Designed miniproteins, single chains, continued (4). Designs and how they scored, part 81

Each design is a single chain, and the fold is of that chain. pLDDT is the mean over its residues in the fold that is shown.

## One batch from the design tools (miniprotein)

Design m14800
Fold by ESMFold2-Fast:
Parts: sequence; C-alpha cells; structure tokens
Structure m14800 (fold): chain A 98 residues (1-98)
Amino acid sequence: GELSEEEKRELARLEEERERELEEIRREARELGRELGLPEEEIEAIATSDGELLKKLYELKRKGAAEEDIERLEEILARRVKLTLTYAVEVALLRRRG
C-alpha cells in the first residue's frame, strides 16, 4: 500500500541514520587508501563504490599484497554490505505494516 505520513517520516529518519553510518565507513576507507599510498582518485573510488573496492581487492590479491591490507579492505566492504542489508530489512518491515 501507499506509505502513511508517519511511515514516510520514519523512512526518512532511517535513511538519514544509514547515510551517517555510511559516511563513517567512507571516511575509514579514505584513511586506509591514504595509508596504502593510493592516488586521490582511487581513494575516492574505493570510498564511494563497492565495485571499485572489490576491483582493488582483486588487484591487490593478484599482486601479492600484505594479507592485513586485504583483510582491512574486505572488512570495509563487509560493513557497507551489512549496512545496506540492514537498511533494506528495516524498510521492508516498515512497508509490510502499511
């Protein structure tokens, strides 16, 4: 059904909370990219795109990069995926009540 005004407000609040947590993860990704000596454009790409981060993971694995660096990037990707899934579940539960 169509969302009520209260459900629309709750959805907007959930989206704002998700965006705040996502920006925290993006900040950590940028810090890690700087530590790894990546160019600024690559740092922003891995911070904002799961596909670009996954591509960088494959590249680093092929080059025999340190296991610790690979694990840190995998953790950032996992946290972004978990946040996206958590948000999707919350939105679905809200919509099922309308």
Scores: mean pLDDT 81

Design m14801
Fold by ESMFold2-Fast:
Structure m14801 (fold): chain A 86 residues (1-86)
Amino acid sequence: PLPDAAQYEERWKRLMEELARRIGEILKYVEENEDKEEVLELLRERREELEARGDARGAEVVDILLRLLEGEISVEEASERLLALA
């Protein structure tokens, strides 16, 4: 048996589910309490700043959040992409 491999897969699944839940909760908070267009502008400015200083990974994280807020990707897809960058 490979208990470490099974434990890793189960931890990964739980981590994905928890991240999806928390991202969904944050997204709902932004939609209900913030000006979505203002948040999108701030994220676009942040992405450009990160790209300008050579932080490609940080720029990609912000791009994922932009796509999520624009409704281009699901919370699950955003969680998967963010974990792939960690």
Scores: mean pLDDT 76

Design m14802
Fold by ESMFold2-Fast:
Structure m14802 (fold): chain A 99 residues (1-99)
Amino acid sequence: GAAEEARRALEEAIEAVKEALKVAPDDQKLINRLIAIQLQLIGAEFELDQGRFDTALAILRANVGSLDDLLAQTTNPKLRAALRRAREAVRRAIAALEA
């Protein structure tokens, strides 16, 4: 169902952000932003598990903007790849919840 598809996409997004953290340069501001995104996505998963789909959706929509900002600021190809995977997965979670 839609919630199961959203959860699967969200788990993929969380893993992609973990990959981004592993390949991120030694930039504390960037690392802090990636950690904040990871915590927000974990929060969205918790809200989804509680059946609070509107709250989960709001968190996911906010994080698309944060990921787009990071993509605009980075030239590291491994980091860009991980961020693109995270963004695509978040967008799939949003699409599943809006259906």
Scores: mean pLDDT 89

Design m14803
Fold by ESMFold2-Fast:
Structure m14803 (fold): chain A 56 residues (1-56)
Amino acid sequence: SEAAAQAALQRAGDLGTEKMPLALKAIENVKAGKPVPAEFTPEQVANIKLALEWFE
């Protein structure tokens, strides 16, 4: 959801509001078991995954 995506973005700390559409897509892809866009660094991907796990 958008609320979960917002919380994950805040938790990750590295993704700004300007990157929100791409970050939302990355979060949806992680939840669906799809690959994350290559534009994200491994550290950012790890932060997103950790944030999603911590919130759920």
Scores: mean pLDDT 62

Design m14804
Fold by ESMFold2-Fast:
Structure m14804 (fold): chain A 63 residues (1-63)
Amino acid sequence: SKQAEAIALLEEARKETPDPLIEVAILYVKGGDFESAAAVVEKALEKHPENELLKRALELLKE
């Protein structure tokens, strides 16, 4: 499911680039709030612009 795939990508991103914003995004995805999750991932990408896992998670969340 979109939720499970987004969580998997964000969990992997968190392991490589620990950031509280990624943890907050995971909580929003678990709650089904994909719009808020996407907004938080965009903020995380401002700090980590080359993180491919965050980019992939954002693309998935915006579908």
Scores: mean pLDDT 84

Design m14805
Fold by ESMFold2-Fast:
Structure m14805 (fold): chain A 73 residues (1-73)
Amino acid sequence: SMQRARQLVQQGDDLADTGSRHFRDGDFRQAGRDFRRASDLYYQASDLSGDEELRRRGDHLRGLADEYERLAG
């Protein structure tokens, strides 16, 4: 369980970094997709670990994804 949670966090971190790069490049549609996927991974990791900080990260990235999806149309 803890090893799986760590793998999900790493995947979420990688997607969040990728989303940040897409945002800087003006690719709001791809940034939104990356942040939504990262958010889902943090929620899964939080559920496995009980770490509320991961849930808060998920909430933050979900908010960014929603915003960028609106900007993309």
Scores: mean pLDDT 89

Design m14806
Fold by ESMFold2-Fast:
Structure m14806 (fold): chain A 138 residues (1-138)
Amino acid sequence: VLIISDDITFANELIDELEKEGIISRYALINNVEESKKLIKKHIRGLRGVVVYVKKPSLIDNVIEILQFLADLVSSDPYFKGQKIPVLLIGSSGIIESLKKQIKENGLDKYFDVKSLVATGKSVKEIAEEITKFLRGI
């Protein structure tokens, strides 16, 4: 699983909780788009899903750039033919709606099965449980 976030503490706690469920995760720091692209390219064949957690609206464009790069890789690779990559958007309702709008306007919904989870009042453990269900198709 690829975790795209502007919150390193949240990302590290989420990785620890997902590891307890047997899920291997990689953190992509949202403000370092080039390193995120390198990480994606290296691990593309092992990718089972993407989790996006963004607190700063100014970083939404960075998320879209990373997702566009991923879409380009999956569209050109026969391994992903006929498959959509699961993407779980986590955040406030306002951030989630902005991300959904940008994904649709950029045509990325053709490559991604997009779901959302409002994080308000949820612990990292509860979020990890929802990610585990999402990845298992339940």
Scores: mean pLDDT 79

Design m14807
Fold by ESMFold2-Fast:
Structure m14807 (fold): chain A 63 residues (1-63)
Amino acid sequence: GRAAEAEAAARELAEGTAKALQEQTGAPTAEGSAERVGDKIRLVVKAGDRVYETVVPVEDFPL
């Protein structure tokens, strides 16, 4: 269903963003994750000591 597809797409986006940030900043570590929280997807990107978080409704997530 849409929620599962949005979660999978968000996970790919978070991981890709983490990799891009690692290459851009030279951070020793970078990781991206995405988790479904009710009707929303929570994306977290960590690059070194920096953490970026955003929440996107499943309905608004581009698939």
Scores: mean pLDDT 78

Design m14808
Fold by ESMFold2-Fast:
Structure m14808 (fold): chain A 60 residues (1-60)
Amino acid sequence: AAPTPEQVAEARRAYEEAKAYIREHFSGPLRETMLAALDEVAASGDPEQVVEAARLIREA
């Protein structure tokens, strides 16, 4: 099913928070790898996957 505008907004917020978290807590090649992985998930267009990826990153 097509994502709702609310789900898209939630995913965008989660994406931005995860990027900030990665930049604060990781460095070097690991930072670049995590940012690239998050961007690939965001490119999928699935807001639920973006929110889940953001959660996993914060727990890493």
Scores: mean pLDDT 80

Design m14809
Fold by ESMFold2-Fast:
Structure m14809 (fold): chain A 80 residues (1-80)
Amino acid sequence: SENLERIREVLRSLGMSEEAIEQVIEAVKAGNFAEAAEIIEKHLSPEQAAALVNYILSVHEHPDNEKLHEALEAKVRTLA
């Protein structure tokens, strides 16, 4: 979907590998946003993950993006 391609582009721009990006996309497709957030946390620095949460996922209106944002926010808060 267009939304999944947008997620790929964003994660790629933050320096995530293509292998890790596809793992995130498969988790999102399965509705497993907590798993997607864990993969992102493992592969991005805390600064990059915070940038994703605060800038990128909040910009596009899609239910999956809101759920992914919520899961990432929870992970970022446990690291602070």
Scores: mean pLDDT 72

Design m14810
Fold by ESMFold2-Fast:
Structure m14810 (fold): chain A 85 residues (1-85)
Amino acid sequence: EIKIPSVEEFKSLSDEEQLELFKKLLEEILKKAEEILNEEEVKRIKEALKKALKEIEELLKNKDYENVIAAFKYVGELAKKFQEM
């Protein structure tokens, strides 16, 4: 399972490392969703995660770190919830 860092640990990462961590967390969420949800729910999750990643890439490109941190908190909580299932 992917270890989810603290907000302070996340802030210490480069933009590239932050993006890589988001990709890994979203992939873990999708993997767990595929194990527990039906095909229609998985399709919706895939589309939502793809959209989320694109939005995160735009936030990082725009140096909108306040919203990047907010996205990290949300994705991290979601990933933890799926890891416990």
Scores: mean pLDDT 81

Design m14811
Fold by ESMFold2-Fast:
Structure m14811 (fold): chain A 68 residues (1-68)
Amino acid sequence: PLTDEQLRQIQLGRDIVDRAVELALQHGVDAARAAAQQQIATIEDPDFRQQTLQDVDRALDLLSSELS
């Protein structure tokens, strides 16, 4: 079972992904990826940091394939 703090970090990661998608639609995938990497660096837990990085990459790659 996950702790409340772990759930909060997972939700933070989800918010970072959502903001990256919005930024990509407005300013392009490269700008969104750079901004997301800066935000991901603020996640203290290395496992959640890695998971969030993977989630961002997956979401932005999906957008790139849909727009190409």
Scores: mean pLDDT 81

Design m14812
Fold by ESMFold2-Fast:
Structure m14812 (fold): chain A 92 residues (1-92)
Amino acid sequence: KAEEASKLTGAEGAKLGAEAAKEAAKKGDSEGAAKGAIAAAGAANKSPKDEEAGKYALEAAKYANKAGGKKAAIGGSAAAISGAGALFEAEL
């Protein structure tokens, strides 16, 4: 899912990234959660006014934080920044 999500943009790509991060978080997989969060961040960045993409990027950040570890923290930070940015631009 994370690899597939990285090929997509907008809400669909961000949603798949968030789902990948959620599945990785259940397993305590820091690297998997980071990949899911980074994929969601990338999708949101490519669709900066897509409010749904921003929301899914924030969800991916939440799941990366639950997975724990340095890789997940880095990926989660990227997703949180991208999600917040997309939501901010969608309101303008």
Scores: mean pLDDT 76

Design m14813
Fold by ESMFold2-Fast:
Structure m14813 (fold): chain A 72 residues (1-72)
Amino acid sequence: SAMEAIEEGEERLREARKLDDEEALRVIRETIEEVLKTLGMDVVIQDTDLSKEEAIKTAERVLEILREKVEK
């Protein structure tokens, strides 16, 4: 379900915090793309110039917004 995809994404972001910067950025991008695809959005995320912490914070905010939309 959409909610399960968001919750799995949130868990993957927590695990990404433990990874090397390059691997973390890859996992963060793949996580958001997978969640969006599960919600029926065909989105390609372009490479980011964000740091690992900035990318995680941004991704967490995106998942929060998606959660709010799915819950309504």
Scores: mean pLDDT 77

Design m14814
Fold by ESMFold2-Fast:
Structure m14814 (fold): chain A 59 residues (1-59)
Amino acid sequence: PLSPLGRELLEAEVELALTRMKLSLAKLYPEKFSEEEIKKLEEELARLEERVAELRARL
């Protein structure tokens, strides 16, 4: 079984992967995404990358 920290890391990595996928889709289909939505996705990507790095450092 995963430790609480390990589970939190797994959840953060899944969110990161999903956010990367959404940003890739926004680049392929910019007509389906507003500039504000793309900016928000880029900000969430940066935040999630920091979270994953922080959680990995704590392991």
Scores: mean pLDDT 82

Design m14815
Fold by ESMFold2-Fast:
Structure m14815 (fold): chain A 85 residues (1-85)
Amino acid sequence: MLDSDHVLFLSDKVDAAGNPLIAVVKKSEYNGDSSTEKAVALAGPTSLEVLAEVDPKVLARLQALLASHTFASGAELLDALLAGE
């Protein structure tokens, strides 16, 4: 379904620890801006599970990254996830 596809990007918002939050926006609603107005979820490095709950394709991408790469931290995994469209 078109509505299950999402774009992930670094937002201008931060979590309680000061880490930048990842915004998840439907591809059909993404206009190339970094606006969080249409974000369906915001997730920090410690809340990556929420990304998987929003879109099954994000879960599949996370599993593919973990199978092909070794990450020392959740922050490294998050950076790889952002680069992997």
Scores: mean pLDDT 60

Design m14816
Fold by ESMFold2-Fast:
Parts: sequence; C-alpha cells; structure tokens
Structure m14816 (fold): chain A 75 residues (1-75)
Amino acid sequence: PELDDETLEELLRVFKLPASKKELVQTLLRYSLKENRETRITEKSARNFLKLASALFGVELSEEEREELIELLLK
C-alpha cells in the first residue's frame, strides 16, 4: 500500500525531511509491513514504523504526535 500525499507530507514535516525523501519514507513503510507479514497497515506496524523512523532520522516524537500519526496512517 502507498501512503496518500497528505500523510506523506505530514511525515516529512514531523521528521524534518525534504520532499526528495518521500520514496525513502514509502520504502521504510513497506519494509515494516513485510517484517510483520502484513498486507495493510495495522496499529502495531504503524507504531513499529514510527519507532524505526524516529531512530533512523534522529527525531524524538512526543506521545501526542505519535498517536496523531498512527491515526493518520490507519486511514
């Protein structure tokens, strides 16, 4: 599954990434889904994706930001 532009733009904003990193974010999501053997985003894969992205991009999310992004990913 691909993220919609709204969700992708919000992820770029939160992680302070340029538009050139859109495909990287999509690839990271696909990796997270494949690791969990999922064909669609679940709360578990969304949480794991955000944890991995936070570690990779060096950005700590507040609990509020994390929960908001999880809701956005599950649309």
Scores: mean pLDDT 77

Design m14817
Fold by ESMFold2-Fast:
Structure m14817 (fold): chain A 66 residues (1-66)
Amino acid sequence: SEEQKRRDEFAAALGDLVREARARGLTPEEIQRIVSRAVDLYENQGKSIEEVVEEARREIERLLAR
């Protein structure tokens, strides 16, 4: 179904974000917060995958700038 396809795309995007954040040196706690926020934006706030990924990337860059 289209809903299943979008869910699979979201899961893949989250997996990519987790791998990137881990490779760039974020802590497990920081990664968990990013994932929780991404899930909330997508599932509860109706944001697109593109908007969720952009928000997560901004947070990764913010944390790395410290």
Scores: mean pLDDT 85

Design m14818
Fold by ESMFold2-Fast:
Structure m14818 (fold): chain A 100 residues (1-100)
Amino acid sequence: SEVEKVLETIKERGLKELSTIEDLEIKKLAVGQLLARIRSVLSEHHSEEEVEKKLEEIAKELKEKLNLSDEEIKEVLEWLQDESKLTEAIVKLNKYLKSK
């Protein structure tokens, strides 16, 4: 489907960009941002339950391809489930970017 092609493109491009990030904390924050974008696209075409299932599958793939631990990917997924934690993660990423 067209939506599946768009999601695959976002995922492939994101993986390529994320693989160049050497800082683990920044990589985790960037993974969170990528997953939030994917969730937004999925939410336009899928139910809440389907979105959560598909997002978990994508998170598992990102974990394997980026050599993240189960604990690290779980932390990122927790940011997405909690608006306050997601906001804090974005603030941390922005502070890092301003320090360069």
Scores: mean pLDDT 76

Design m14819
Fold by ESMFold2-Fast:
Structure m14819 (fold): chain A 98 residues (1-98)
Amino acid sequence: SRKELLEENVKLLKEAVKKALEAKSFEEAKEILKEAMKKIFESLNEPKEGEETLKEIDKAKSTKEAITIALLTAMQLAVYYKDYESADEIYELLREVL
């Protein structure tokens, strides 16, 4: 179901953020976050919309900035789909990382 897809996306995002923070390089962190965001947009049938987010992550100047871009984009998607529970969970994750 749509709710199950959003719950899986939040889990994927949490794992990606953890892996990005543990990454050996900033480039590795960006690739982890880009892959997670690509999968999230693909699961929502919006791969072209995801391309802009991937481009913004590539322009990030730090791992924290890249994580912030990914989390804010995911929160906007959750709000757009009226999944306020996922939006709140992503906001808490953003608060823990910043």
Scores: mean pLDDT 83

Design m14820
Fold by ESMFold2-Fast:
Structure m14820 (fold): chain A 85 residues (1-85)
Amino acid sequence: SNIDKIKEFAEALKKRIEQLDLSPETREKALRVIDEVEKLAIEENLTPEQFYDILKGRLLGEITDPEEREKVLAALDEVYKEVFG
């Protein structure tokens, strides 16, 4: 189901984020955004594509360090391909 795939994606992405070389502040922000968008996606019955688009937009807007932002966005793209590719 879409819900199962969204949960699988969010869990895999959080695991990847925890292993990245990020500041504690950026890691906390990324994990919080993932949790908030996962909750929204489940409550609103979003598609995986809608979930990805909203999550990417929020991470782009909220992570201010350009190097850390690039690492998080690369992880997002890699995990999306692993779960939905």
Scores: mean pLDDT 88

Design m14821
Fold by ESMFold2-Fast:
Structure m14821 (fold): chain A 74 residues (1-74)
Amino acid sequence: SQSFTDQGQRLFSQGRYDDAVLQVLRALSIDPDNQRAQDLLTQIIQTSSGLSDDTARRLTDSVRRGISLGGQPP
């Protein structure tokens, strides 16, 4: 999960928000308690106004299913 979080952070710093979200979601699917991935996902959501429709839908669906920024759904 650290490798995916690190990739997500690098992509985010490059302005590649779609790719950054996908890497962070992958990190959280492996380790939902990954605080770094949770914090990074929050920053991407707050910064992004140009995510692709597919990535935005995937992100919204993940949040709705209880992946609330690092917490495992009940």
Scores: mean pLDDT 69

Design m14822
Fold by ESMFold2-Fast:
Structure m14822 (fold): chain A 96 residues (1-96)
Amino acid sequence: SIPALSQEEAHEMLRRLIEEIERTLAEHPELPEDIKEALRELKRRLEEAIRRKASPEEILRLVAEGLKRIVELAREHGLISEEEAEAAIARIDAGL
């Protein structure tokens, strides 16, 4: 079971995810432009969530939605298989 997250713990996780997104964009310029745009949009929404002090529930929903979109785009570009995409989405739904 996922432990209950405090608002501060959720915001710390968001800050780490933002850093990971920035690193991915910097280290992988070869990514399809729509994936890079989805990553930038996710980062923007996460930064907004921190500014407005979003609840842990809102944060988890926002992260899940953004990650699922990126997984779908990766599948559409053939970067992952349909089976890998389905497994990733199931993990996001179960783990977030």
Scores: mean pLDDT 81

Design m14823
Fold by ESMFold2-Fast:
Structure m14823 (fold): chain A 62 residues (1-62)
Amino acid sequence: KNIELAYAGVKSLEDVGAHDLESAKRLVDGGKEAGISVEEIIEGAKKAGASEELIEAIKEAG
């Protein structure tokens, strides 16, 4: 399901320490092309234990 794909994407960013707005924009753009909404990406990020900084960056990118 879309939230699980978003979770995997966010985990990948967390593993490499990418929490900036550019990384968040790429995640959001890729998610939208895959049919994942910004809200689903945010829920995936919360489930992945993403930092507040990354969650805010995803909101800004959406």
Scores: mean pLDDT 73

Design m14824
Fold by ESMFold2-Fast:
Structure m14824 (fold): chain A 87 residues (1-87)
Amino acid sequence: SRSEFLGRLANAILTSVSPILDIEEYMALNKELVKLMQELLEKNASFDEIVERFREVVKEIGKKLGSKELEQEALKRIDEVRRAFEG
């Protein structure tokens, strides 16, 4: 389902950043991801649009933290989730 896809993408990002972010930063990101998931569900966003929006979030996190390694790891996890739902 679309809601399951969104939940797995959000979890992929949170899992990638959990070792780096403090609790306040983690909670703020979780809140932003919940808001993004609600927006994408309400507008019946396509799988392609969902993936692109989550990739944008990852890019901004990577830029903010100065970590290309984190960006690449999170993008890889997003691609893994996408492939699982495209099969």
Scores: mean pLDDT 84

Design m14825
Fold by ESMFold2-Fast:
Structure m14825 (fold): chain A 88 residues (1-88)
Amino acid sequence: MEEEEVERRILRLLGEVAGISEAQFEDVRAGRASAEVVAAARAALEKRREELARALLEAAIRVAERTGLASREEVREAWAEARALAAA
């Protein structure tokens, strides 16, 4: 699987959760977005943090299962550890 495909799927999920278009996130990935667009995207994602966390976890599980890089349980465990570290 090409890394670009994984990035596009993640950007789509971020756009859906934040209510920001996929094109705006693709411009960010390509380095074409203005600082104002990036700041607006970050603010929207912060406002919807729990929804974003859930969407990213679901995406990570699907990618891990399809690529064989990790099991569903391993992804869930890593996610729980990451959240615990962020809360500390």
Scores: mean pLDDT 66

Design m14826
Fold by ESMFold2-Fast:
Structure m14826 (fold): chain A 109 residues (1-109)
Amino acid sequence: SLDERIAEVEREIERVLRELRELLPELPEEIQEMVEEVERAIREQGPLIGARKAEELARKARELARAEEDEERKRVLERVAELAERLAELLLEKMSLELKRAVERAIEK
């Protein structure tokens, strides 16, 4: 069902956010602040703005990874970019599924 798919996507979003939080102590302050902005946007502004902020995080993490000379820090930044891209995809999928559910409920009164 759509409700089961939405619940699955929500569990995946929670998993990705948990992984990002676990990496926070290893991240530059700028990236830590951007992760906090993503979480705030999801909570307060919804999945579309949350996805946009996650895409901005992914772009910045990749930029910093390309400039990073320390291989361990580079790998962590690349992982942040991958998680942020996945988060954006999941947020957009959640929005799409919620819109589909709303349309189906409007048609089947």
Scores: mean pLDDT 87

Design m14827
Fold by ESMFold2-Fast:
Structure m14827 (fold): chain A 87 residues (1-87)
Amino acid sequence: DKVEAFATLLVGVQALGLGDEYGGHILMSFSIELPELLDKIMVEASRLPIPASLTPEQQQLVRTAADLIRQMKIDKALEYAQRYLSL
C-alpha cells in the first residue's frame, strides 16, 4: 500500500530529526506526483507512533527514500519505503 509505505517513511524521517530538512521537499514532490494520495498519506502518518530510534539499515532506507522523493523519483522511492515498512 503506497499510503502506508509513504506514511511510515514520513514518520521515519521525523525519527531521524530530518523533518525540517526534508519535509518541505517531500510535501512538494507528493503534491506534484501523488496529489490524490497526499491527504491520505498525511492523515496516516499523523496516526503512527514516531520510533524512538532506527537501526543503521532503517536509517539508510529512510534517507535513501527521502532523497529519491526530493529528486521526484517516486517509483524508486516507493521500493525503499516498502522495504522500510517490511522491517
Scores: mean pLDDT 85

Design m14828
Fold by ESMFold2-Fast:
Structure m14828 (fold): chain A 89 residues (1-89)
Amino acid sequence: STAEEKRQAVLEKLYEELLRAVEEHGAESAREVLAVVISEREHVPLEEALRELEEAEERLAAGELDEGSKATYRALLELAEEAIREAKK
């Protein structure tokens, strides 16, 4: 389906950006890798991207995120962890 094709293309581009962030920036954690990608995509300082992720984690812990948002955030962290594992090969 068109929706699945678009979703797959978005995930593939994100994974490539995550791999590049690990390889070029030496990020050590999923949070750091995601922060680098957010910083580059949104043109904000790395400390601001890290703060945004901390706020998202606080909202998750407080039960303020719906199940879809929780699943998305967890999937992004898992994808970043996979990029870290791949870069270490």
Scores: mean pLDDT 77

Design m14829
Fold by ESMFold2-Fast:
Structure m14829 (fold): chain A 68 residues (1-68)
Amino acid sequence: LDDQVRELVRQASRSDDPQESLQLMQQAADLAAQGGAAPERVQLLLDVGRANAAGDLDRAAALSRQLA
């Protein structure tokens, strides 16, 4: 499950479409929640997706480092 979440995060980071990136991060958050991830980890995945969709790349990068 964690491996699938990381794969979705990688796909989101490689997407050049902000909406596609947001949807992939939403899917990663949903999978993490289904696998019993801590609520803070699920929220971080959502926050990364939202920052990317808003074009705040510095914030997205900082939040993504917390997921690693």
Scores: mean pLDDT 77

Design m14830
Fold by ESMFold2-Fast:
Structure m14830 (fold): chain A 104 residues (1-104)
Amino acid sequence: MTVTQSPASLTVAEGGTATITATATGATRIDWWLQGADGTFRVLTTDISALGTGASPRFSSSGDATTATLTIANLQAEDTGTYYAVGRGPEGAAVGAGTTLTVV
């Protein structure tokens, strides 16, 4: 299983929109995770279409187990951190290289 995500880094103004895309091979779903500035991991989506407890309504996800897109609208300073695509399937899990988002 492999997971590739892009972009590697992104800087966007407050109130803007960030889009992060991942592609996976051998996954049955893609989850999105955020590592905040404090180093804590939060689950943003438990499936590409379902928001996790750590996500605000400004987060949305679309796609399938092969290609997933995370969109963050109306960006806030608190959205700054590293976003990881996590491919999951019967063979296990694989994690993308991460996207570092900076909100300015």
Scores: mean pLDDT 77

Design m14831
Fold by ESMFold2-Fast:
Structure m14831 (fold): chain A 94 residues (1-94)
Amino acid sequence: LSEEEKFLQALKGLLKLLESILADYEKRNAPEEVIEAIRRAIEEVKELIKLFEEGKLSKEEVIARLREIAERLAEVDPGTAQIVRHFIREMEAL
């Protein structure tokens, strides 16, 4: 895989994991503020995937946007924020 393909696969992996976390939290009746924050993060990651695939965002710009997402998530769900930060570290190493 090219470095771009590896980066895109990491982004798609993060999206799939966030969708799985959302499904589990909805099943467990997690607080609405947490569910809304994760839904927002999912939509933002979907947008980042699209913009990166269209060549409109660089890897550096995507990583910066993911850091913003992690900071917002940390206010309501530190565990999910830590997962996003782990993906950021992996993607920076590519």
Scores: mean pLDDT 89

Design m14832
Fold by ESMFold2-Fast:
Structure m14832 (fold): chain A 92 residues (1-92)
Amino acid sequence: SHMEEEMKKKKEVFEKLIEEIKEKLKEIEELEKQGIDPVKVLAEKGGISEKQAELGIEYLKEVLKIYEEEDDIEEQIEKVLKLQKEVAEKSG
């Protein structure tokens, strides 16, 4: 029972993260359709470098790919955590 409740909570947190990522990627696509560079907009809005903004967009796309290609939620979470560590190391 305790493990089932912990898994349910992790699943709900992960599903919320995926919905937020889908919304962000939709905003990025809308900028591209308007002829606006999303990397430049995100860098200026976030107060980050264009390199960090580009890595952020790549991260969002890779997380969504993990969600679409991996059927096991525990494997999805593990792969996303590994990706977060790799992106943080590349960002400085």
Scores: mean pLDDT 80

Design m14833
Fold by ESMFold2-Fast:
Structure m14833 (fold): chain A 69 residues (1-69)
Amino acid sequence: SMEELIEEYKKVAEELIEALEKKLGPVAGRVARKEAEETIKMIEEGKLSEEEARELIKRVKQQLEKYTA
C-alpha cells in the first residue's frame, strides 16, 4: 500500500540523512532532510504512483549503500 511505502521511505531516508551528515557534515544532512520532506509531501498528495515510490525507495537504498561502504 502507499501508506506502507511512505513508512519505508521515511525509514530509509532517515538512515541516509544520518549517513550523509556523518560523512559530509550537517549541511548535507539538512539538504537531504528537506528533499525527503518534499518527496513525502509529493507521495501524500498523490503526485507519485506506487511503482514510482518503490523505485525511489530502491534508489535511496542504493545511495545508503554507497555512503556506508
Scores: mean pLDDT 84

